# Ledger of designs, part 100: designed miniproteins, single chains

Each design is a single chain, and the fold is of that chain. pLDDT is the mean over its residues in the fold that is shown.

## One batch from the design tools (miniprotein)

Design m3466
Fold by ESMFold2-Fast:
Structure m3466 (fold): chain A 76 residues (1-76)
Amino acid sequence: SIEDSLLSDEEALKQAEEDVETGKRIVKETKNPSEAVAKLIGLLLRVVFSAKTEEARQKAYELLKKFGEEVDEELK
């Protein structure tokens, strides 16, 4: 099968956490970062659906929820 990523579940989640923090900062700074927000949400959803462990999947869900709350507060 073709590999979806060169990162392990743990590495992918760590990168997603960093991307979430960066995304929050972008939302706060620009107030109109819908493209960046959509990309980050897409990445988090891919982690959720591709996670090999239940623990990784749960962590990805929590990251997505936290990011969504921050975006909603800034954009809505």
Scores: mean pLDDT 64

Design m3467
Fold by ESMFold2-Fast:
Structure m3467 (fold): chain A 71 residues (1-71)
Amino acid sequence: MEAEREAVLAALREVAGIEAPTAEEALRAYVERLVAAAKAAGADPARLEEVLATLEKEDPELAAMLREVLA
């Protein structure tokens, strides 16, 4: 199961040009960029929280990482 996530994280490093010592740090940096871009585009913070609640049901680890970035 983790093998699929590791492959996705490796692809994020390669495609997004994110340089980080670990795949987890690369994912965190990518998530930070996406959140910043969404806020800059005028995304509603309440809608972001609703999306996070939905994501937590499918991927609690990713949701926790995103909540940490948003805090």
Scores: mean pLDDT 64

Design m3468
Fold by ESMFold2-Fast:
Structure m3468 (fold): chain A 91 residues (1-91)
Amino acid sequence: SAEELAEAAREEGEEARKAGEEGDDKKAAEEAGDAATFAGGAAAGDPESEVAREGARYAAEAARYAAEKAKGRYGEGARGAAEGAEEAARG
């Protein structure tokens, strides 16, 4: 469901933030990408869902944090993920 995908986006977003804090740049980027994918899936499943939009907003913030922490190409990857999640949050 859109709610289940939104929750997955939140969980992967938290993993991205944690990986960024630990200096695992690759994991931070990968988890940020997963968070954005789940956020996009939630928005596509129910574009009017407030729960899906909230999950996407959280995923976007977490991916932005991961982008600030991750270096080089991984930071750029996480930034792209954040932009995708931000788009999902807007509908």
Scores: mean pLDDT 83

Design m3469
Fold by ESMFold2-Fast:
Structure m3469 (fold): chain A 100 residues (1-100)
Amino acid sequence: SKEKEEKLKEILELLRKASDLIAQGKVEQALDDLIAGLKKLLKETTDEEVKELIKELIRVLESIRKAYEEAESELEKEMTAGVAEVALAVFITVIEKLLK
């Protein structure tokens, strides 16, 4: 329980930092830093429910990162950046509900 709450708070901090970077136009850095931070947190986590959540977040974020890299135009990159912003907002909301 205490580990779960502490790890969920760390996930929230990583998500909020990524959201701030996206707002600054640093989309690639935001996704790369967030994925790296989540992978590090996964190695430090023993709670199985939190591990599965982190794995799901990494999977979704890696999919978005790949879409951003493969985008053929500035419009497609901006659209993918918008998808990333919405995904982060949803993740933050879900994690906040799990902390209540």
Scores: mean pLDDT 90

Design m3470
Fold by ESMFold2-Fast:
Structure m3470 (fold): chain A 109 residues (1-109)
Amino acid sequence: SMVEKLIEEIVEEVGKKYDLSEFHKRAILEALLGLYNRDGLRGGGKLHLLTLVDPRVREAVVDIAIELAKKGYSQLAVDLLLTVELTPEQKERALAEPELQPYASLLQV
């Protein structure tokens, strides 16, 4: 689908910015495709663990969510952000995106 192509393009561009491995990019892709296709068992737990051990993966997830929101996929962006544990600074950065502001109560805990 056009949305799956968009997800792949965003993950590739942001992955290059943060020098992510193919393994890291694939984990983010699997989680996003699982969320988009409503397959809740796909990739989320693996992505969560990777964000706990590698700060680059956490920062990349925030950038990917912002880019998805800018493209009109704010619900998918929020679903991605809720999959991972974010610092207060990362939550603040995500909420600086106007398209994510309606979801502030879900992202601030």
Scores: mean pLDDT 85

Design m3471
Fold by ESMFold2-Fast:
Structure m3471 (fold): chain A 88 residues (1-88)
Amino acid sequence: GPREEVIKKIRELKEYIKKNEPVELSVELGTFDRPDDDFVRIELKKDGSIIVSRQPGPAFKGPPVKNTPISREEAIKLLEEIEKRLRG
């Protein structure tokens, strides 16, 4: 289902980040079975940059984050947190 597809992309993106692969891939969370959840998108760009976009929801209050670069370490941590939320 849609959650399993997102989990698969999360794992694939983590592997590409860890291996420093020149691959473009994005993962999104916040639009599945919880329409009032906060939105997050993580994008690996072909140049190796990692970009995050996030919108505040019930779990997080603050200004929106749009197209903001993050470190490899921060990206892996965030992807693991997203996978945990999707698994329950």
Scores: mean pLDDT 72

Design m3472
Fold by ESMFold2-Fast:
Structure m3472 (fold): chain A 117 residues (1-117)
Amino acid sequence: SEELKRRADEQLEQAEEAARELGRLADEIDKYDAETGAKLRAAVDATLEAVRLAREDPERGLQALSQALTLAQEAYDLALQKAKEQPEAAPLFREAAETLRRLADLLAQAAGNLAAL
């Protein structure tokens, strides 16, 4: 439906925005933990590719959104762990976790709306 398409497009745009914020956080986090920085960048890259694919081919987009969601969830778990292990950088890791949670929600909603087309 046109309504589902419009909602998916809005969620994809918001996911791109969240991914750009996450990219900024990845650069800052890389100074404290290269592994977490790399995981954040992987989630960013997967999200941007998934959004691009979803706009061109919803079926391929669904597969890519699922992969991006998995990477965002893995990065979220790692960021929460690192926030506990590194008190000096904990606020930065928590900000990344919050952005990842928002990104995961947006990716899941976009995938659901596209799958319902």
Scores: mean pLDDT 89

Design m3473
Fold by ESMFold2-Fast:
Structure m3473 (fold): chain A 90 residues (1-90)
Amino acid sequence: PLTPEQAKLINELEILIDKIEETTNEKELNNLLQSAKDTFEEELAEEKNPELKAALAEVIELLKKALNGDISKEELIEGLREVIEKIRGL
């Protein structure tokens, strides 16, 4: 069974993926990704579990790469889904 902290992070990532998939406007997508990055950076600063801290750091790096144009929207979604599976496997 998932811990409450694992379940919360998985839920936040699933909601983010849905919002990314719905967002067709590039400016709105960039604003969404910037907001998400700020939120996850705040969560990372407060996280005490090393495995969840590593997962949060990976999410932040994926968001940075997407914002810089280093990965596509589809690659970002795939990367976020891989992080969810890593959290489920903890």
Scores: mean pLDDT 89

Design m3474
Fold by ESMFold2-Fast:
Structure m3474 (fold): chain A 55 residues (1-55)
Amino acid sequence: SLQERIEQLRAELERVDAELRELSKKYGNVDTPEIEELKARKVELLREIRALEAA
């Protein structure tokens, strides 16, 4: 269902957010390539979630 897909995406978002928090503790305000990739993934997940919630 639409709701199940949103829940799956939110679970992925939580994992990405957790990883970003750990990397931020390690590197502070320095954006490494890994952090940039995770930030890009977060943007994609948020856009998809918002699109599905608006449907």
Scores: mean pLDDT 82

Design m3475
Fold by ESMFold2-Fast:
Structure m3475 (fold): chain A 76 residues (1-76)
Amino acid sequence: SSMEEALRKEVEEGLEKAAEALVELYPEMTKEEARELILKNPEEVATLLFRLGAATPKHVQYFEGAGGAELYLKYS
């Protein structure tokens, strides 16, 4: 549905921003390594997205309620 598509897109955009932030914090890490680390730790993804301001409180609620990175992995 369009709602599921919108959520997936927002999760993808949030993961991208989180991966970029990890590379800035840990310059020795590649963007691909950062994505892998995030996907291995789905709970940390929601927290990191919220802390980075990549997600609003409403978006965090959708991300957590929908399983966040698990939905991204399932539909990507």
Scores: mean pLDDT 59

Design m3476
Fold by ESMFold2-Fast:
Structure m3476 (fold): chain A 85 residues (1-85)
Amino acid sequence: SLAEKARELIKEAEKAAEEGDVITAVEKMGEAKRLAIESGDKETIRETAEALKKIAEKLLKSPDPLAQAAGKSLLAEAERLFEEL
């Protein structure tokens, strides 16, 4: 299902963020968000918003300007998803 694929992408994004792979984390979260919204499953959308916020907060603590920029972007995406819930 789309919801299950979104959850798998969240796990991949969290792993990428832990490994410092900012680009992969952002790409995987973008795909997870698209699939979560398309699924119409409110629980999956909420889980995606929570994951976006968690990854964003981690990236914002990095001294890397790319990670900080990505973190700001993901935080804004999380806020938008929470507003849709």
Scores: mean pLDDT 88

Design m3477
Fold by ESMFold2-Fast:
Structure m3477 (fold): chain A 89 residues (1-89)
Amino acid sequence: MEAKERAIEVVLEAARRAEEQGDLETAEELRRAAEEIAALPEVSRAQAEGMRVAAEIAEIEERAARGELSEAEARARREALVAEARAAL
């Protein structure tokens, strides 16, 4: 299975959620991150998962910094992402 493709899929899903929330800037940044991942050579599953988690954490931090996401919500989402990443490994 293509670990890189999985990472791109998850990052694009995060971009779609950002669009649904009206945060077009974060959605654009996440799409750029997905394109950068796509340009990389084949990577291990663990590396791809690490890149996905990093991109989603960056989205959470950006939203929290902009005041669009509460501290409690940002924390819960971050913890969920870490748990999901561990389960995917």
Scores: mean pLDDT 71

Design m3478
Fold by ESMFold2-Fast:
Structure m3478 (fold): chain A 67 residues (1-67)
Amino acid sequence: MDLERARKELEELYEKMSEERREVVRKVAEALRLIGDAIQEGIESGDKEKLDELLEEANKKALEILK
Protein backbone atom coordinates (compact mmCIF):
# COMPACT_ATOMS: atom_id res chain seq x y z
CA MET A 1 0.00 0.00 0.00
CA ASP A 2 1.49 3.34 -1.10
CA LEU A 3 1.43 5.52 2.03
CA GLU A 4 3.87 7.96 0.38
CA ARG A 5 1.40 8.61 -2.45
CA ALA A 6 -1.47 9.09 0.02
CA ARG A 7 0.55 11.68 1.99
CA LYS A 8 1.55 13.53 -1.18
CA GLU A 9 -2.07 13.70 -2.39
CA LEU A 10 -3.19 15.00 1.03
CA GLU A 11 -0.47 17.69 1.02
CA GLU A 12 -1.40 18.79 -2.52
CA LEU A 13 -5.09 18.98 -1.56
CA TYR A 14 -4.25 21.03 1.57
CA GLU A 15 -2.07 23.46 -0.40
CA LYS A 16 -4.74 23.85 -3.11
CA MET A 17 -7.43 24.45 -0.47
CA SER A 18 -5.10 26.89 1.29
CA GLU A 19 -4.61 28.92 -1.92
CA GLU A 20 -8.36 29.09 -2.62
CA ARG A 21 -9.09 29.94 1.05
CA ARG A 22 -6.30 32.58 1.06
CA GLU A 23 -7.81 34.35 -1.96
CA VAL A 24 -11.32 34.39 -0.43
CA VAL A 25 -10.00 35.55 2.98
CA ARG A 26 -7.90 38.28 1.30
CA LYS A 27 -10.92 39.65 -0.61
CA VAL A 28 -13.20 39.55 2.46
CA ALA A 29 -10.53 41.19 4.67
CA GLU A 30 -9.98 43.93 2.06
CA ALA A 31 -13.74 44.60 1.81
CA LEU A 32 -14.15 44.69 5.61
CA ARG A 33 -11.14 47.01 6.02
CA LEU A 34 -12.64 49.39 3.45
CA ILE A 35 -15.98 49.48 5.30
CA GLY A 36 -14.21 49.89 8.67
CA ASP A 37 -12.16 52.82 7.35
CA ALA A 38 -15.36 54.50 6.06
CA ILE A 39 -17.08 54.08 9.45
CA GLN A 40 -14.05 55.52 11.28
CA GLU A 41 -13.80 58.54 8.93
CA GLY A 42 -17.56 59.12 9.16
CA ILE A 43 -17.50 59.04 12.98
CA GLU A 44 -14.54 61.44 13.05
CA SER A 45 -16.45 63.86 10.76
CA GLY A 46 -19.38 64.02 13.24
CA ASP A 47 -21.75 64.25 10.26
CA LYS A 48 -24.36 61.52 9.71
CA GLU A 49 -24.81 62.44 6.02
CA LYS A 50 -21.03 62.17 5.53
CA LEU A 51 -21.04 58.77 7.29
CA ASP A 52 -23.90 57.51 5.09
CA GLU A 53 -22.12 58.78 1.93
CA LEU A 54 -18.82 57.13 2.91
CA LEU A 55 -20.59 53.85 3.75
CA GLU A 56 -22.41 53.82 0.39
CA GLU A 57 -19.13 54.44 -1.46
CA ALA A 58 -17.31 51.77 0.61
CA ASN A 59 -20.13 49.27 -0.03
CA LYS A 60 -19.84 49.83 -3.81
CA LYS A 61 -16.05 49.34 -3.69
CA ALA A 62 -16.40 46.26 -1.45
CA LEU A 63 -18.81 44.64 -3.94
CA GLU A 64 -16.32 45.38 -6.74
CA ILE A 65 -13.51 43.67 -4.74
CA LEU A 66 -15.72 40.59 -4.10
CA LYS A 67 -16.36 40.12 -7.85
Scores: mean pLDDT 74

Design m3479
Fold by ESMFold2-Fast:
Structure m3479 (fold): chain A 64 residues (1-64)
Amino acid sequence: SMEEEIIERVRELALRTFEAIQRKEPSEVIAKLFLEMSEALSELPPEKREEVFEEVNEDLLAKQ
């Protein structure tokens, strides 16, 4: 579904943002990735945005 595609894109962007932070890439690069992730999240219903954000954060914490 379109919702599943958006969730997958958010997951990919979150991972790329995390990796950019880990590699200490320029703040401009990190900011652009964060903006793209925020835009993708905004395409989800409000209820789903919170759920997806929590899931992604849990995933990233597990990778640390």
Scores: mean pLDDT 79

Design m3480
Fold by ESMFold2-Fast:
Parts: structure tokens; C-alpha cells; sequence
Structure m3480 (fold): chain A 86 residues (1-86)
């Protein structure tokens, strides 16, 4: 279940599919908890996609923050922008 959401999220990032990325990010973040091993594996997969895809993700989270005012999206965008600025 959670692994399917993670797989769809990575696929959306790889394809720069804004609609799917928003959908699966929102689903993943709505879960009460993510097993650490699943979260770690997902993060490694996301980082391995490279700077262009991380930039895309940061931009989409910034857009989600503007739309929802939910601070989780602000934190995610800021974290990704910080990594890209390094």
C-alpha cells in the first residue's frame, strides 16, 4: 500500500508530472506514519533522480504551500531548495 504510493510518487517525479506528484505527495503526507526503512528508501530514490527532478519537486511543494497554506509544504520546499543550493 504505502510502497505503491511511494512508487507512484517517484514515477511522477521522473516524468515531471505535476498533477500526479501533487496527488501522491498529498496521499503520502496524509499517512499517520511511514516506516523508516520505506522512508529512507524513498528518499534515496528521490535524491538519485538528480537536481532537475529535485528542483521540480521543490517548485511543486512551493505551489502547494501557496494553494493550501499548509506549513508541511513550506518545510518540504525549503528543505529541497537548501539541498539544491549546496
Amino acid sequence: DIQQIADQLVQALENKDTESFKKYSTKLLSLPSIPQDVGDALWRRIVSLGAEKLQFAADVYEELYKETKDPVYYSLAQFLYTMLGK
Scores: mean pLDDT 82

Design m3481
Fold by ESMFold2-Fast:
Structure m3481 (fold): chain A 84 residues (1-84)
Amino acid sequence: SLKELSLRELEGLIIVTEATLEDLREAVKKVYEKTKKDVFLPLANSKSIEEFFEKVAALEDENDAVLLLDEFGSYLKEKTLSKK
């Protein structure tokens, strides 16, 4: 499914950028501030990377998962470039 593909792409981005749980929580807070979608609030309170993935998988609208991935991709790329 599109959601499964988004989860795999997100996992790849986390590995490539060495993103921490704190990085993921900050990125989802930025997505929430931009979109005002309450569905992202539980993700911002995740206590582990595993819990974060479980919450993304629980999103009912696959379009929300795609939107999250797009914003994460932009955020994590910016973070990677700033380390150079």
Scores: mean pLDDT 72

Design m3482
Fold by ESMFold2-Fast:
Structure m3482 (fold): chain A 99 residues (1-99)
Amino acid sequence: SEAVREFARELERIAGMSVEELLEAIESGEIPVKEAVLALLKAQERVARRYGLGLPEEEFEKNLKKLEEQLEKASEEELERIREEIKRILRDVLEALKA
């Protein structure tokens, strides 16, 4: 529960919008799938670092760049599958944040 709240806060800081707004932007195609994936991973890494589970910064940046290159080569069908997975993650986060 607390880790989910921390993740949502970091994601909102990186994306510059609420989790709800980010979900809507992904559904509308306003935000590219690659940008959404990178924001989610950066938010996850920031939370992981607070618990002593983060990667060394150099290793994280290298992995992030490799993923970015892989996403640039991804087919439209693969990007749509990733989009649906991101939407599921964001919906799960929103459900976990409900009072």
Scores: mean pLDDT 84

Design m3483
Fold by ESMFold2-Fast:
Structure m3483 (fold): chain A 60 residues (1-60)
Amino acid sequence: MKSVEITEPRENALLVAGQKIQEGVKTLYLPDDAFGRSLAKFLNGGVDKEGNKIEVKLYS
């Protein structure tokens, strides 16, 4: 399984997460802060280039 941790906070996390999703990442780990939570809600239910559902998780 492909998973990636997004350590870049703020607006850069949006760009990086989008790029990783387009690269076929299945599980995305975002920082457990205001931006990470908002991004996780936004991406929840999204699909990758292959049409597979993307899982988003928060880390502290």
Scores: mean pLDDT 65

Design m3484
Fold by ESMFold2-Fast:
Structure m3484 (fold): chain A 113 residues (1-113)
Amino acid sequence: SEELEELRERALELLDEALRLLGEAARHVRETESPETAAEVGRLLTEAVAHALRARGYAESGERLAEGAEAARRAAELVRKAGELAPSARELLEEALRLLEEAARLLEKAAAL
């Protein structure tokens, strides 16, 4: 349906922007935070990227959109934790979190069609 296509395309745009912000946040954390904090946040962001890419794959295929929504929600949870640990990257991570949560909502709505 046209609505399904619009929701899927919008979710892809949000996921692509979230992935860009996560990459920028990871770079900023490596350059600004203590080695211990950078290592822990780096691990969380690597896992978040993996889940966001999985969500993107489902959104791109148009299949298993409920699993796509769950992957985006998992990425959002990891980003929330990263933001709590890395105040220097908070603005980037809060924006990425917002985009991931919106993408999850759109994918969940698409899955119900």
Scores: mean pLDDT 91

Design m3485
Fold by ESMFold2-Fast:
Structure m3485 (fold): chain A 103 residues (1-103)
Amino acid sequence: MKERLKELAERLGRLVAEELEKAGFSEEKIKEAETLPVREVEELIKKLEEKIKNSPDKEKAEKEAKELLEAAIEYLEAGVEALEGGDREAAVARVQAIAARWE
């Protein structure tokens, strides 16, 4: 589960970075977008491990953590599918319009 979650986060980050690159964002912003999903997943895993360690009912905490990790995998898979199968040109145009408002 943890390996699959990290792989999906890396894939999502690459897809987001690709859209930002097409939209003409800076290399620094593209790199931030690419790494953000992986950092969030690592933080989630760390918090779940600490919760299990400090739980008076370790078995229950491990079961709840597994259910949360499975839900996170499903969420990331949906995000990857949306970016791979979605209208990328429309998404890029929307990102560019938003970026122009921050000038």
Scores: mean pLDDT 74

Design m3486
Fold by ESMFold2-Fast:
Structure m3486 (fold): chain A 96 residues (1-96)
Amino acid sequence: MADLQKAIDEARKELGEEAARLNKTVEEASKGDPETAQKLVKEEADRFLEAALRYIELDPERGLKMARGIAKALSSYPIAKPFAEELLKRVEEAAG
């Protein structure tokens, strides 16, 4: 339905924007102080998780695939690996 498709498109856009923000924060934070970096990454990861869960609720198959892909990319950064693992676990729990 058109109303559902609009909601899915908005959720996908929001998840994409939060993913871009989180990736930029992880990249920049990895160059600086580890304690400050971990705090910033956690705050952005929490926002990304909220957006991911929203998209998965509307489009479980595509939402889960997108969230898994982003979590896997984040796990390549040592500082983000624990958050990526927690994110993936929460995403899997939400999907069933």
Scores: mean pLDDT 76

Design m3487
Fold by ESMFold2-Fast:
Structure m3487 (fold): chain A 96 residues (1-96)
Amino acid sequence: SLDEKIEEIKKLIERMGEIVREWAKRSEDKKAATLLLFRMIALSSEVFVAERTGKIDSELILQMLDDILDFLRRAKADPALIEELERLKEEIKKVL
C-alpha cells in the first residue's frame, strides 16, 4: 500500500539522517556540514508532503538523494560513508 511505502521510505531517510548527523559532528568544514543538514531537512520535508498528499514525487526524491551524495563527494567525505548512503538510496529507489 502507499502508506506502507511512505513508512518504509521514512525509516530509510531517518537512517540516512543518523549517518549524515554523525558525519556533520566530525566534519572540520562546519559550513558544508550545516548545508548538508539543510539538504536532509528538505528531503524529509518532501516525504512529509507525500504523507499528507498521498502523492510521492519519486523523481524529486531521487534528485535530492543524488544532490546529497554529490555534496558529500565534493566535501571529501569518507568513501565508506558515501557507500552506506548509496546503499540506502538504492533501497529507497526499490520502494519508490
Scores: mean pLDDT 86

Design m3488
Fold by ESMFold2-Fast:
Structure m3488 (fold): chain A 89 residues (1-89)
Amino acid sequence: MLEEMEERGEELEKNYDLEEALELAYEAGYLLGEKAAKTQSPEEVLKKVEEFEKLLEKLLAEGKLSEEEAKLYLAFLKGVKEAVEEAAA
């Protein structure tokens, strides 16, 4: 529903709702990771996730990413990684 999407968008605009945004990013990553595990090798996906995590850490250290953006991307990648690792077990 458009109403529900508008409510979620409004929540993400509030700094104290960052924890909810991080949870949503993780869940989105987990769902994508489950799908990726069905179409790609777990080893290939995990290697790409690790490379991206290291890139994000470097960009954050260089001041090219905000701390909030880095947290959201890392939460998403953590979801992907955990879903793929669980599917590979």
Scores: mean pLDDT 74

Design m3489
Fold by ESMFold2-Fast:
Structure m3489 (fold): chain A 67 residues (1-67)
Amino acid sequence: SMREEAARLAAEGAAASSNAAGAAGTKGQFGIDMGPEGREAGIKAARAALTGANAAEAAQLSLKGGL
């Protein structure tokens, strides 16, 4: 089903983005301001990853809207 394939692609995109987010988080833990900013950065990274995972559908809208 398309739903299952979309979910799988989203999960794969999320997994790849989790690696990138993990690296970014590690940098924060290495002496960059940790605490509320660390959590906020994680949330932003996750949001960006989810946006990227949905890029296929978002791209279609962008092509129609603004290229």
Scores: mean pLDDT 55

Design m3490
Fold by ESMFold2-Fast:
Structure m3490 (fold): chain A 62 residues (1-62)
Amino acid sequence: GSVGLETGQSLVSHWNSVMSQANSQASSYTSQSTPSEGSRYKAQLLQQADEDVSRKALEAAR
């Protein structure tokens, strides 16, 4: 359990870190721009983060 959990925790920590950064950046951007633009920007950041995490998860599974 521990080795698998450790790998999963690493990915979760990375995802949470990216989510925190994306939320902070999107929040700042939304405060300085229109809600529609902020929403689009946030969606783009989250999509890129999801792809990065998926890629890392695939590599970690090898």
Scores: mean pLDDT 66

Design m3491
Fold by ESMFold2-Fast:
Structure m3491 (fold): chain A 56 residues (1-56)
Amino acid sequence: SAADQKLRENVVAAARTLKEELGEAVALAMVERDLEHLPDQALRDELLAEARKVLG
């Protein structure tokens, strides 16, 4: 959906910003923590995979 696509864009943008400010390991931990509250496991896994592509 458009909402899911916008959420992916926001997660990718947040991952990039956090990586630049705090480094890759801290950025990954923060993204994982933010995503843990999503009830949809499949969406959570997709968003984490997208973040990991940015974080390396």
Scores: mean pLDDT 82

Design m3492
Fold by ESMFold2-Fast:
Structure m3492 (fold): chain A 83 residues (1-83)
Amino acid sequence: SKEEIRKRIFALMHMIAMSATIYIVKTSELSDAQRRQTLAELEVMKETIKELMPYLTPAEQKKAAELLKEADEVMEQMRKKLA
C-alpha cells in the first residue's frame, strides 16, 4: 500500500541519518555537550528504525540490523566517555 511505502521510505531516511551521525562521531572530536545531544538523537533514530523494521525488504532489514549494532557500539563508547 502507499502507507507501507511511506513507512519504508521513512525508515530508510532514518537509516541514512544514523549512518551519517555514526560517521561524524567516528571522524570528529566531540564535546561532552555534543556527545549528550548525539546520544539522545541516536536513541530516537534507533527506536524509529526498530519500529519500522517490518516495512523494509529482507536485504534492507539485514542492513538495518548491522547499522543498529554499530550504533549500539558507538553509543556505549560515548557513554563511557561521559562517565
Scores: mean pLDDT 90

Design m3493
Fold by ESMFold2-Fast:
Structure m3493 (fold): chain A 87 residues (1-87)
Amino acid sequence: LGREAYVKGDLDLAKSYYEQALVIYQQIGDKKGQAATLQRLAEIAYDQGDLELAKSYYNQAAQIYGELNDGQGYLLARMAATSNAMS
C-alpha cells in the first residue's frame, strides 16, 4: 500500500513499495504499470529533494506512455515534470 505511506509522508516506505511494484510490472511486461510506478517514484524523489531524479522518472514515465499511445498518461507525466520544476 505505497499510496497511503506516500500520503502520510513516509517516503522511504512508499519508495520501497513502488520499487517492488516496478520490478513486478517489468517481470510481467505491464508497461502501463511501469509508467505509473515511475511517476510515483518521481513524486517521492521530489519530496526527498532529489529534483533531477524526480525529473528523470517523470521523463521515463512520459516516454512509456508515449509508446503506449496513452495521450492522457503522457500529458499527466509531462505536466508533473513541469510542476516539479516550477514548485
Scores: mean pLDDT 72

Design m3494
Fold by ESMFold2-Fast:
Structure m3494 (fold): chain A 61 residues (1-61)
Amino acid sequence: RLELIEEGIRKAAEGSRAWREGNYKEAAEYYKEASRLFEQAGALSAAKEMRERAEKAEEKY
């Protein structure tokens, strides 16, 4: 469970980096992975936030 949260944080960070670089497709993929990991860990609020960030990234490319 903790390992899933840690991996989710790493994926969210990669998504944020890709977003800053203007690579919105890559950002969406990382945010989707982060959302999945947070959902598996039971961190449902974090999972929802990551899903919303992925949707925003998808709107930009």
Scores: mean pLDDT 82

Design m3495
Fold by ESMFold2-Fast:
Order: C-alpha cells, then sequence, then structure tokens
Structure m3495 (fold): chain A 91 residues (1-91)
C-alpha cells in the first residue's frame, strides 16, 4: 500500500544519508592518518610506523570507496522498488 511505498522510499533515503555520513567520517579519518603518517615519516625513529599508517589509510579509503558505492547501489535499488510500489498504488 501507500504506507509501505513511503516507508521503503524513506529507508532508501536513510541508507543514502547513513552511507554519506560514514564515507565522510572515514575520509576524515583517512586524512588524519595520512597527516599523522607524513609527520611520523619525517622522524627517522618513526619512519616505518608512518609508512605503515599511510598504507593502512590508503587501504581504508579503497575499502570505504567500495562500501560506499555498494551501499549507494542498494539505496538506488530500494528507491526504484519504492517508486514502483508507489506507481502501482496510484494506478
Amino acid sequence: GLLDALRILGDAGGLRYTADQSYRDTKRKVDDMINTGNALVKDPEKADEGKKLIADANKLLADADKTYNDTLKKADDLRDYGDKLLKDVLS
């Protein structure tokens, strides 16, 4: 019914919002890790720790990009389903 369609569309919007928040938070964390790693690399005693932190940051970003894109696709699929249900109710 109409309420089911509206709930599904709301859930799709919620998934997108949550994905945007998580991706933004992860990008901030990655930026902090890269900045910290670059500072550590300038210290000869901590250079290896800094290099590892930068590598871990790059991996975290790559994983976040994949998760973000997968979640956006799920949100889009859910939105399309909700739009179809809404059309069926209004037809």
Scores: mean pLDDT 90

Design m3496
Fold by ESMFold2-Fast:
Structure m3496 (fold): chain A 90 residues (1-90)
Amino acid sequence: MTVYNGILKKNVEVDSAEEEKKILLEAAGLPFDPSLSSAEVGERIAEAIRARVRALIAAGASRDEVVDELMRLTGVSREAAERAVDSLLG
């Protein structure tokens, strides 16, 4: 169950990661609503991930710290998170 890309303005794979979708919404402080469309859920998750990444960068976090947080939020592999963060930072 791998989900990645909110911070990269890419869609979240909600069909393959339904459980992660719930976790990500709760982590963002948003209620999970099964009536939400895939697009709506993706938008909310993307906003939450971007907010977290921006907060880390503003706090002086290194690329490695941002990668670790992205893995924590999405459950993706380190390699996937690293690519996502590289796109955001570079």
Scores: mean pLDDT 64

Design m3497
Fold by ESMFold2-Fast:
Structure m3497 (fold): chain A 83 residues (1-83)
Amino acid sequence: MNEEEKKKVVELMAEALSRGRVLTEEDVEKILKEGVPLEEVSRPMTAEERAALERLAATAEEKKKKPLSEKEKELVEMVERLV
């Protein structure tokens, strides 16, 4: 793939996720090569999948910006007391 095609792959995957839809990498390639619309290939994201994605995004950002959560702090303190 050239650089423009790589950008389109990333944009399509991000767009699908932002619309609450799920695409595999193979599905994205089908869209680019065969011109299949995103809506035809993708499926809607379930409430559970969206909640899991939002939790993962939140925990990743909190890990970078914030110290450990209260629950994680309790776990660390418990381990330190046992060791």
Scores: mean pLDDT 64

Design m3498
Fold by ESMFold2-Fast:
Structure m3498 (fold): chain A 69 residues (1-69)
Amino acid sequence: MDGGEAVGILGAAFEGKPVSLEEARRAAQALVDIMEKEGGLPRDAVRQGLVEAAKESGNPIALEAAEAA
């Protein structure tokens, strides 16, 4: 999964659109891995950003996916 696909899937989950937990977890994992490996960002900082966005979304699927990344 590329970064654009991962952002698209997570964006849909954050908007409350129907995304499976498996797909959301795959997208969160891919984005954290890409931002760490290619962007040089600390994994914990990327995960924290996703968790904060998921909390604002109110979608429990997005929150579980972000916390698992």
Scores: mean pLDDT 80

Design m3499
Fold by ESMFold2-Fast:
Structure m3499 (fold): chain A 89 residues (1-89)
Amino acid sequence: MEELERRLREAEEKYEKELKELEKLLKEGKITEQEYEDAVKIGRGVLAKFRLALAKEAGVELAPEELAQLQADIAEGEAALAARRAREA
């Protein structure tokens, strides 16, 4: 559990740092709003996967609303990643 908690914390810090850099690039006109939105959704999906895995490993029952939100974030992130890959192909 402690190792998964550490990985979640590291992933959160990395996500926050990347978002700040992307927000700066968006303000400078170096990336599109779509590229920024994709990065936000992809990152949220990754964090939601870590949170879901941590809850499962801890044997914690999530509230139905919280579980639904995590699953939605995962699906949205996966869809954004697939759409980004399709544009890069």
Scores: mean pLDDT 80

